Designed miniproteins, single chains, continued (2). Designs and how they scored, part 19

Each design is a single chain, and the fold is of that chain. pLDDT is the mean over its residues in the fold that is shown.

## One batch from the design tools (miniprotein)

Design m4673
Fold by ESMFold2-Fast:
Structure m4673 (fold): chain A 86 residues (1-86)
Amino acid sequence: SLQEEAIKLAEEMLELAKELGDEELVKLVERLIESLKNKDYETALKLLEEIDRRVTLLAVQGKVEEAQRLGKIMKKLKEIIEKLLE
């Protein structure tokens, strides 16, 4: 299902956040996963916006490859969530 795909993508983001050692990013992604499991897609989109701001800061600070990997997953996840909000 689209919900299962969204959760899987968010879990991939969580793995990357843990590899980065960014505790705030880990916390945001964990909240994102919970919102997706609860079908709270409005909260999920708000959390993605907050994550996007943090990922942009990581890119500015030189974590460009990691930011690009996260950005690709986030783009796909946002498209799925927008379909779930139809």
Scores: mean pLDDT 89

Design m4674
Fold by ESMFold2-Fast:
Structure m4674 (fold): chain A 55 residues (1-55)
Amino acid sequence: SLSLAELLELVNSLSDEDREKARERAREILKKEGEATPENLRKALTAALEELGVL
């Protein structure tokens, strides 16, 4: 599994379009979790990147 820092670096390495999609999807997932903790953000980014086929 990737750390939050590694996930953020991965997101920043994506094209502008894919970065926007990853961020929007991660925000949707994070909103359902209720708290913007580092662990919830890590889970949300992991799920968003998996859905995009990056992970």
Scores: mean pLDDT 82

Design m4675
Fold by ESMFold2-Fast:
Structure m4675 (fold): chain A 71 residues (1-71)
Amino acid sequence: MKSREELLEELEKLRKELEEKYPDDEAVQRLVERIEEAIKLAKEGKISNEELERIVEVVESEIEELKKKAA
């Protein structure tokens, strides 16, 4: 299982990728907001590593769907 630090790094990387590749997409903006909130909650100790891992999985799944629609 990934450490909290690794999960946070992945979320920050995914957020940057979304902002860079899909800056004007409303659905992407919602994903970015969700990632930012997850990072904030993790830094405050209000979210478990299991929940962070689920958020990473959800975001990765949404990015794959975006790639199919936008590529």
Scores: mean pLDDT 77

Design m4676
Fold by ESMFold2-Fast:
Structure m4676 (fold): chain A 66 residues (1-66)
Amino acid sequence: MSNRVVGETIDKFLEGMDKLGETNASSSVALGPSGEVLSFSLHVDGNEEAQKLAEEYQKEFEEKVA
């Protein structure tokens, strides 16, 4: 799995969060010993619109790597 796809997804997510005025956003990535992405998640606390955007970006990422 490409670290570039993870980075691009995080960048889109953070840009979207900034546009919504959301500051309590985080991402979590687990990497294998070869630098492969084992898990990836996006999280937002308290903003329903931002949470929906996070879920859409995570779904898009999962669909691209499945």
Scores: mean pLDDT 71

Design m4677
Fold by ESMFold2-Fast:
Structure m4677 (fold): chain A 60 residues (1-60)
Amino acid sequence: MKKFVIEGLSLSQLIGYALRIIGEFPEAKVSIEGDKLVVEIEDDPEAIKFVEELIEEAKK
């Protein structure tokens, strides 16, 4: 499994990203820790790309 930690998000962004990830990848494990979103997904290139794109959007 691949693990990602996304920091510096608002609560609405954390909830929105968590729901979007779970909606696309039901096997993903997602938890919210303060202002951090912790995502564990399979080592699937499409799943990894999806999470990376969300991280890049969060930086803009």
Scores: mean pLDDT 78

Design m4678
Fold by ESMFold2-Fast:
Structure m4678 (fold): chain A 70 residues (1-70)
Amino acid sequence: APPRVFRLRTLGEADNAAAYARAFPDDPSDLGVLGRHALEAVEKIKEDPEKAEEYLRQGNDRAVAELRAR
């Protein structure tokens, strides 16, 4: 089935998804994929917080692209 829409809208949502990926790093689920991309987005936001919305959007787009490629 096509991946359902998972969205990182806020830094708090990204932190929660990243925390899930830290607890379950090998989870192959859609949430695990989103969480791993959220981890990357959170690290980028720490270096350049002014681009938080851009990095959250990039993380969402990359997660969707990975899930669509399966």
Scores: mean pLDDT 74

Design m4679
Fold by ESMFold2-Fast:
Structure m4679 (fold): chain A 71 residues (1-71)
Amino acid sequence: SHDELLRLIGEILRLIGEILDLERELKKLEEENAKKPNEEIEKKIKEIKKKIEELKEKLKKLMEEMRNLKL
C-alpha cells in the first residue's frame, strides 16, 4: 500500500542519513590516524566500520521490502 511505502521510504532515508554521518566521521578518523597513528583511533575506526556494515544490512532489507511492495 501507499502508506506502507511512505513509512519504508521514511525509515530508509533515516538509515541513509545515519550511514552518511558515520561515513563522514570514519573519513575524519582515518585522515587523523594517517597523520598520527593511534591505537584508540584505530579501535574507533573498526567500531564505526562494523556499525556502518550493520546499518547497510538493515538498509538492504528495507529496500528489498520496499521493492516487494512496489513490484
Scores: mean pLDDT 85

Design m4680
Fold by ESMFold2-Fast:
Structure m4680 (fold): chain A 92 residues (1-92)
Amino acid sequence: SAQQRALADQLRQRLEARGFEVEVEIDGTTLSIRITAPSVEALIGLALRLIGLELDGVPLEIEIKGMTLSVTIRAPDEQALTAYLRTLLAAV
């Protein structure tokens, strides 16, 4: 939706302002984010904020490869996806 795209764009802009490189994709109710960190300290800091986030019982799927953190969230519906995007935006 337009609201979900706007929230995803806000999330990208917030992370880019902190020196991260960000790609965000929404496919139906699945959110995929690829984040490349500018430093090991930035990577660890972001990963710690995201690891253990509980989104109404839906776990974040997090993979770390080198300096890139990949996050996948499979929401049950569009309302949940919007709430998860707001939670992520608040966490960064």
Scores: mean pLDDT 82

Design m4681
Fold by ESMFold2-Fast:
Structure m4681 (fold): chain A 88 residues (1-88)
Amino acid sequence: MDSLSAEELVFLGQGYLLQGDYEKALEYYKLALKKDPDNPAALLGLGEVYAAQGRYEEAARYYERALAKEPDNEVARRALAEVRARLA
């Protein structure tokens, strides 16, 4: 697993998120960020896992970081708006 690329780690994180295994999803997305600290897909994935867990403040931080790298990412922009609505 330590020889995997950031993209491969993101793919594994997405797989675990879809299965509802949030602990493993977080592990793989965090490993992806360790290899590429600004990887927008990993940042978006972490936001999605935290949002699925109801951890909206953490989710918002990761979506904001993803948007800082890809300001035109409509998926991240929409997800951030939805999470902010949950905090209101």
Scores: mean pLDDT 86

Design m4682
Fold by ESMFold2-Fast:
Structure m4682 (fold): chain A 62 residues (1-62)
Amino acid sequence: SKEDKATKLATGAWIYVSQGKPEAAVEYLVRQGLSREAAEKVVEAVKAGDGKKAGEIAEEGL
């Protein structure tokens, strides 16, 4: 489902951010079909520790 896919995208972004690679997280999300604007918002939510919001933004961008 879109929700399951969005959760996987948010998790992937979190892995890159946890490695100190927020720009790699953005590029990963753009390659997965998100706009750059949506990808940046997902990464900001992940950096804020809000995994639920990151998943919601990713789902809206798919």
Scores: mean pLDDT 86

Design m4683
Fold by ESMFold2-Fast:
Structure m4683 (fold): chain A 104 residues (1-104)
Amino acid sequence: ATAEEILELAKKALELAKEALELARKALDLAKTKEQILRAIALILRAIGLILEAEQLIKKAEEILAGKEASEEELNELYERAKKLLEEAKELLEEARRLLEETK
C-alpha cells in the first residue's frame, strides 16, 4: 500500500462521514419519536468519530508524502485502517439515509 492510496481512501471516508453527519442532523430535526431521536444522536456521534479518525489518517498520509519515513508494515496498517474507515462511513451513510426516510 502507498501513502497516496491511504490519502485517497481517507479523503473519501471523510466526505461520506460528513454527508452522514448532515443527514443524521436533519433526521434529528425531523424526528417524531424518542427512538428516532436516540438513533439520530447515535449516528451523529458515530459520524463525528469517523470524521476525527479520517482527519488523523489524512494528516499521517500527508506527513509520509512530505518525506516522513514509514515502514511497509506501518503503510499496510494505515491502509487497512483507511479501508475499514471507508466501509464504516458507507454503512453509516446508508443508516442515516434510512432514518431520514423514516422521519418523512
Scores: mean pLDDT 90

Design m4684
Fold by ESMFold2-Fast:
Structure m4684 (fold): chain A 77 residues (1-77)
Amino acid sequence: MDETDPKVKADALNDLGNGHRDAGDYEAAVKYYEEAIALDPDYYKAWENLSRAYTRLGKDEEAKKYDEKAKELRDKK
């Protein structure tokens, strides 16, 4: 509960987002990915997943912005 590492919680939120994405609920997926990013802004996979969810919602400009952020963070590793 109160001892959970924010990065571990971000992973769990990203997994919840993936579950909603796989069910076709892209609006719920976006919310979970945004929560994951709020806890771990360097979590490039959550940024990538957020980008893909926005593409499915028809928001291509937002999708591109988040995809570029994901690539920047990935390339820093």
Scores: mean pLDDT 81

Design m4685
Fold by ESMFold2-Fast:
Structure m4685 (fold): chain A 64 residues (1-64)
Amino acid sequence: SVPAEALALAAEGARAFNAGDYATAIRKFTEAIRLLEEAGINPALREDARRMLAEARAKLEAQR
C-alpha cells in the first residue's frame, strides 16, 4: 500500500542519513514525500521527511 511504501522509503532514508549516505537519503525522502503528497495522506510524516530532506541536502553540501 502507499502508506506502507512511504513508511519504508522514509525508514530507508533515515538509515542512509544515519550512515552518512546523504545522497541516498535525499533520494529516499524525496520519493516518500512524493507518494504522500500524491495520496494526500500523513501530513506529519510528510513534514518530518521534508525536514530530513533539507538536513540531508545541507550535510551533502558540507561534505565538499
Scores: mean pLDDT 84

Design m4686
Fold by ESMFold2-Fast:
Structure m4686 (fold): chain A 68 residues (1-68)
Amino acid sequence: DLEKKALERALLAARLLGAKLMKEAGVDEYEVEIEVEGNKIIARVTAGDKSAELVFDLDELIKEFEAA
């Protein structure tokens, strides 16, 4: 299922970002929220006083999987 692969890809990217934010903030934990809204996957990552948001276009992710 391409949609499941897209969600797994977004989660992987969010975890990687969380690890980076942990190092920058000097903390040992991070928080991730994933939302799917229409054609977008939104991942919000927070670690200490640092936060960032990743937005993935579902069609673009699916196109990457099909092109590979």
Scores: mean pLDDT 78

Design m4687
Fold by ESMFold2-Fast:
Structure m4687 (fold): chain A 100 residues (1-100)
Amino acid sequence: EKKLEAEIELGVLEIQLAVLITVARDHYGREDLASLLRELLDATIQKVEELIKEGKYDEAIEFARKTIEGVREISRLFDAGKWDEAKRKVEELIEEVKKA
């Protein structure tokens, strides 16, 4: 039950980040932001997969959901044209993932 829920949350996160990477690169022409979002995606996949392998399903779910909320905030900043704030938020999330 919990393992499947964690895998579903990871899948949702992967899709949302992939969409945002594409939007940053192809729609806004922001290769710098697309690169940072890819780093966030890779780091988050690694962390969530590690937690799942350790049987820490509740932690994996919470971590994935928290990161999804951060991705939604970044998407909102993109829509508002707040590029410096968006970049800072991506960098902040990458640091949080690496420290977890």
Scores: mean pLDDT 85

Design m4688
Fold by ESMFold2-Fast:
Structure m4688 (fold): chain A 65 residues (1-65)
Amino acid sequence: SPRDRLRERLLEVAREFGLPISRAEVEAMSLDELLARAFALAPSLETAQAFGEAVARVRQEVAAE
């Protein structure tokens, strides 16, 4: 589903930014909970901003599919 693809892409982006989010957390959490956790794990404001921009891009890409 588009939500499952978004969650997979979000996990990929979180790994690219070095954010320690597990597969189990992706499966157990809502999308909003997963995003909140990823932002909370960001080591700096700069990283949080860049992550937010990447998430917005991924959301747009998945919505277009």
Scores: mean pLDDT 75

Design m4690
Fold by ESMFold2-Fast:
Structure m4690 (fold): chain A 60 residues (1-60)
Amino acid sequence: MFKLTVETPSEELAEELAKRLREEYPHVKVSVEGKTITLETDESVEFAIGLALRVIGESL
């Protein structure tokens, strides 16, 4: 299991991105705490990093 934490500019953006991630990657556990999105997955490190980069790219 891999756990990644991504910080967004706002809580609203974090919730919007989390909702989209849950729709696109239903097997990934997505949780939101304020401006922070936590992703938990049993996939490879490359997959987890790819998800984090996608979230960061869409939040900026």
Scores: mean pLDDT 73

Design m4691
Fold by ESMFold2-Fast:
Structure m4691 (fold): chain A 57 residues (1-57)
Amino acid sequence: MKEKLLEAIRAGDNDEVRRLLEANQGNEELLKEALSLAIQLGNNEALKIIGKYLPAP
């Protein structure tokens, strides 16, 4: 799961990013890793998608 999500972010496959996050909603560790990678790569589309799944502060 995690590897596929990170690969989707690297590939810019935003549909796959959304699908994987919907399938594993609530996993904060996965969300943090995805968020960090999206920021590192400057993938603004993935960042917006991931942001929708982050819990309230």
Scores: mean pLDDT 76

Design m4692
Fold by ESMFold2-Fast:
Order: structure tokens, then C-alpha cells, then sequence
Structure m4692 (fold): chain A 88 residues (1-88)
């Protein structure tokens, strides 16, 4: 159902937010090298692009797609900030 698909996509985005926070914490604690952190962020970026494509190609309403895509965009911005912090 459209409701179930939306809920599953929201949960996937929420898991992504938690993964990004854990990655940032691990890097700041010195548990990940710069190279390892950047590799993990590259894989994470690929996963976000996959979610974006899935949302865009779904049968969800235009309103639900917009809401989910805005959440993906916010997560992409957080990812880019972390990449810049690591490359600094």
C-alpha cells in the first residue's frame, strides 16, 4: 500500500540519519581514518541516490514524494558538511 511504502521509506531515511551520526561520532573519536570515513560516506551517498530514485519512480502522491525528497535533501546537506569537515 502507499501508506506502508511511505512508512518504510521514512524509516529508511531515519536509519540513514542514525548511520550518519554514528559515522561522524566514530570519525571524531579517531575510530575511523579519514580514508575509511570518506569511503563510508561515498557508499552512503550512493544509498541516498537509490532512495531518491525509488521515491521518484514510486506510485506515491506528489505531496508524499515532495515530503520524502525534502528529507533526503536535508540528509544530503548533512553528508556534504561532514565530507567538508573531514577534508579540512
Amino acid sequence: SAKELKENLEKAIERGEKELEKLKEAYKKGELSKEEALEKLEKFEEELEGLKKLIEESNLSEEDKKELLEKIEELRKKLEELKKEIEE
Scores: mean pLDDT 86

Design m4693
Fold by ESMFold2-Fast:
Structure m4693 (fold): chain A 76 residues (1-76)
Amino acid sequence: MTAEEAARRVYERLVAAGVSPAQARRAAGITLEVLLEDPEASPEEVAERVGRRLREAGFSEETVELARRATLEALS
């Protein structure tokens, strides 16, 4: 699985969970950046870093939790 494929799966899962396409695209973009910055990070480490960056970017805690779960599922 490529970083781009994983980010797309996160986008699809967020949209399916009711996140707007615009917000889901932004969250997937952050997930892609995290994956490209440390390709050797574990799925749990990637999910934690994604959650932290989304929180810093002003996403709601609900969207942060959905994105962390989607990231873990995409990388499993």
Scores: mean pLDDT 85

Design m4694
Fold by ESMFold2-Fast:
Structure m4694 (fold): chain A 95 residues (1-95)
Amino acid sequence: EAEKLFEQGKELIREYLGGDNSKLPKAIELYKKAIELDPNFAEAWTYLGSVYLLMGKFDEAIEYYEKALELDPSNVTAKLNLERAYIFNGDTEKA
C-alpha cells in the first residue's frame, strides 16, 4: 500500500515536470500518506525532500532528507540533494 502510493506520487511528479502544475499538491499528499503508512520508507522521505527542494522550501527539504539519511545512511540521492538544499538555503558551512 505505501509503495503503491509512492509510485503514484512519482507518476504525478513526472506529469508536474512535464508542465502540469496541478499535479504537485496531489503528489505531496501521496508521499505523505506513504510515509504515514510506513515511516521507515526512506525512499519516500527522499522524494518528499526533493519535491520541497523543487518548491524552494529548503528548510522542509533539509528535514526530510535528514530523516531519509537517518533511515538509510547509504542513500546517495538524499546526501547529494541535502548538500544542494544547504547551499540554496545559504548554509555554505554544511555544503
Scores: mean pLDDT 81

Design m4695
Fold by ESMFold2-Fast:
Structure m4695 (fold): chain A 61 residues (1-61)
Amino acid sequence: MSEEAARIVALTIRGIGAELEGNYDEAIKDYKEALELARQSGDTEVAEFLEKKIKELEKKR
């Protein structure tokens, strides 16, 4: 697994943790950082998942 893929996973896990705590601002921040890395790596499926998550959480703010 690439260093970049491991970082995407770690940031996504942090975002999920923040979301479960109701800290939507922190979750959005973590997901946005993971999204940028996913876009740089060309991981379209992960990028689409993160974009959807960010949009859903922004509606809850």
Scores: mean pLDDT 81

Design m4696
Fold by ESMFold2-Fast:
Structure m4696 (fold): chain A 81 residues (1-81)
Amino acid sequence: SAMAAARRERLERAGELFRIAQDVRDGKITPEELAERLRALGVDPETVERFAELAKKDPQKAADELRRYALEIAGGEYVEA
């Protein structure tokens, strides 16, 4: 069903955001690579810029904020990343 497909896409996006947050936390990706990955997931340009700038200044805070963003997208559903 369309609702099941939308839920699956939403949870897949949330899971990828959790992986991105972990990569930022571990120093595995640059702020530029972070911006590219967020754009590929359809994150809006303003949010992409905010996270990329935060990752340049404070990667740990950027990872924490990305994790919160992923939890909001998951809508309270647990997503194993």
Scores: mean pLDDT 81

Design m4697
Fold by ESMFold2-Fast:
Structure m4697 (fold): chain A 77 residues (1-77)
Amino acid sequence: MSEEEFEAEVLLALGLIYMTLGKQAYEKGDYESAIEAYEKAIELFRQAIDLATGPLRQEAEANLKEAEKMLKEVKEK
């Protein structure tokens, strides 16, 4: 594993944590906190995509699309 690959994995993991926090906030009706969490997840997934290749990049891209979808949904509340 290269240093860039390790950094991408860490960024992906952090993005997933923010996705979880965003979903929890959304479930509680805290749309402001949900928006902030999904925006941070999007930023982290974009950084992971820049550093990642192959399957890791594909996973980061898939999670980015989910985060963007969730952000759009919460902004419509």
Scores: mean pLDDT 87

Design m4699
Fold by ESMFold2-Fast:
Structure m4699 (fold): chain A 79 residues (1-79)
Amino acid sequence: REEVQEMIDTFERDLAGTRAWLEERGLLTPELAAAFEEAERLIAEARRYLAEGRYEEAKRLLREAAARLQAVLRRHLSA
């Protein structure tokens, strides 16, 4: 349980830091903001699975959130 909680907390902290970094530099587009909102929603769902003892589902949602966010960041920051 503690391992999955730490993974969620770390991802949430990194997510907030990245969003702030982009906003400070005027790079937080509406599309990127929407991607961060979706990642935050998936984190909330992962926390629910964690509360239910569904650790593998929580981990899968975290990986999905990270992958989706990375895809959007690559698309908008490399183009």
Scores: mean pLDDT 79

Design m4700
Fold by ESMFold2-Fast:
Structure m4700 (fold): chain A 68 residues (1-68)
Amino acid sequence: SGAEALRALEAELRRDPRFTPELVGDDTLVVRSTADVTRIIGLALRIIGDYPGLEVSVEGDTITVRAR
């Protein structure tokens, strides 16, 4: 399910100190970063490739991932 994908992604991203993932409700993962825009876009593209069923949005230093 999308919720399982978000939990797996949150656990993975917690291992990288450049990213601060937070689960919000049952269907949303918010990832805040201290990294530059290139690293943020790189992560967003990786998520799209690995989890094509998830919706990914980038706004400034924040990536929002939603289960459909």
Scores: mean pLDDT 81

Design m4701
Fold by ESMFold2-Fast:
Structure m4701 (fold): chain A 76 residues (1-76)
Amino acid sequence: MSKEEIEREIEAAMELIKAGVSLIAARVAEKKGDKKTAEEHLIEALEHRAKAYELLGDEEKAEEYRKKLEELKAKA
């Protein structure tokens, strides 16, 4: 594995960690009945997932998460 591949995988892992944190925050907000804050954190989670898959070269998954993101932004 090349140094550049390792660096991209580390960046992707960091983006997935950020997505996980945002998803937890979204669930906490949803449990409190704060739908607006829950949707905002879910949008953040999808943005981080899209970035992670883009970094990994998985354009199909990146595009899937980008589409989900735009649908949520239109609803929010």
Scores: mean pLDDT 83

Design m4702
Fold by ESMFold2-Fast:
Structure m4702 (fold): chain A 61 residues (1-61)
Amino acid sequence: DELVKKAEEALKQGKYEEAARLAKKALEIDPKNSRAREVLIKALSELGRDDEGAELGERYY
């Protein structure tokens, strides 16, 4: 899958935001793509998505 390959390449280059977006697109096309799920999880972990959750919380406080 081209999108999964692109996501893996972005992940290797430290482009975690891009890797997460590409992996999401791959999952939208093929929800059973376990490789795309692995890339997405790893990219989000590296990005520290906890910070995204905290920022969103501040927006409502």
Scores: mean pLDDT 70

Design m4703
Fold by ESMFold2-Fast:
Structure m4703 (fold): chain A 72 residues (1-72)
Amino acid sequence: MEEALKLLIEAGKAWEAGDLEKAIELLEKAAALLPDDSPLRAAALAALAAAYAELGDEERAAELLARARASA
């Protein structure tokens, strides 16, 4: 939990800095550490979906958004 929270904070800083690639990497690591029914995992997956949508990967964004909804 604590490690996943650190990764989420670092992902937010990377996003703020405009480093979308780094933000995606950190969000993927955070999501992997969180249980399937975690609200934080749902949030991380939703953030990943938004990031991939910004990159133009609409298919991956849709898949991640569906996973985020399933985790709620």
Scores: mean pLDDT 79

Design m4704
Fold by ESMFold2-Fast:
Structure m4704 (fold): chain A 73 residues (1-73)
Amino acid sequence: SHHEDAARSGEQAAKYAAAGDTAAAASGSWEMALNSPTEEAREYGLKAAEYAKRGDAEKAAEYSQKAAEMARK
C-alpha cells in the first residue's frame, strides 16, 4: 500500500542517516515525501531531506522516523 511503501522508505532513510550516509538519507526522505499518503508524513519527509542535505544526520534520522510513523496513520 502507499502507506506501507512510504513508511518503508522513511525507515530506510532513517537507517542511512543513523549510519552517517546523509546523501542516501536525503534521497530516501525525498522519495518518501513524494510517495506520502498524508500531509503530515510528507512534511516530515521533506524536513528529514532538508536536514540530511545540511549534514545533520541526527535530525534527519529523527524526522525520517516520524515521517514513517505518520505515513502509517
Scores: mean pLDDT 80

Design m4705
Fold by ESMFold2-Fast:
Structure m4705 (fold): chain A 92 residues (1-92)
Amino acid sequence: SNVEKIKELIEKIKKEKKVTEEEKEEILNLLKSIKDTETLYKLASEVLKVLETLPVSPVKIELQMEIGVLVLERAVEEVLKKKGVEEAPAPP
């Protein structure tokens, strides 16, 4: 269902040829909820491809950057799992 929701948002963005702050937050929250790393990478790639077709805007750039960070964070988690080292996040 989260995959379906992301695809629906992608189609809406394609039709409107713009991405809003609300759509940015919704996409990021949906991507963060994806537990399977391969599925996350595929969906992130699909979102990024759609964003590349849009005119440049601050919201577009922010979403592209935040997706990049999310993918990197997931890749780091996979590396840490292989090493068997779980560091608790430092308290703020």
Scores: mean pLDDT 80

Design m4706
Fold by ESMFold2-Fast:
Structure m4706 (fold): chain A 60 residues (1-60)
Amino acid sequence: MTTITLRFENKEEAEEFAKILKELDPSLEVKVEGNTVTITSELSVEKLIGLILRAIGDLL
């Protein structure tokens, strides 16, 4: 089990990121609290980081 927490500048960015991440992998447990996104998954750290990078790229 892997848990990663990311902080964004505002809630809107956090919610958009969470939406993109869930579209990439619906099995991910994604929690948004203000400008913070917490991701819990059975995936390896490397694979989860890869998905996070892809979601960030889709935001830009």
Scores: mean pLDDT 82

Design m4707
Fold by ESMFold2-Fast:
Structure m4707 (fold): chain A 63 residues (1-63)
Amino acid sequence: SIDTLIELLKNAPSLSEALALVDLVVREDLELAKQLLEALKKMNDPSLEPVVEHLERRIKEAE
């Protein structure tokens, strides 16, 4: 599930679609969103930095 989400984020047609997927995950499963954040931070992929920043903000807002 986490690996599939990372693949979907990397292969998203646009940044806005990747961010929309992040919003969906945070709304539906906050614990999964936190696990995704941990995985993305460990990868330290510069192309995903905007996704990581958005995910961190959305998790903070949801708490």
Scores: mean pLDDT 85

Design m4709
Fold by ESMFold2-Fast:
Structure m4709 (fold): chain A 97 residues (1-97)
Amino acid sequence: SEAEKLFKKGQEAFTEGDLDSAIKYYEEALRLAEEEGNKELVAEVLEALGHIYTLKEDYDKALEYYKKALKIYEELGNKEKVEYIKEKIKRIEEIMK
């Protein structure tokens, strides 16, 4: 899908250290994945945005994106991702205190 292509472009930009381009690709991928009803991809893109905002030390945005990803992974029954995202949220909350 077009959303999957944009997600891959975001991942490529991220590996090259271009966080601003990665965010733009991920935001467009998120919009298209939501339009396509691809819940798995929506959760993956939200997780990637949470990760980037953690690196930018924008912890409020990172928590917002991770909490949205967590909700979708819970709806999908993906226990491994649920535990992973919960640990990311806990770590960020510890940094903010």
Scores: mean pLDDT 89

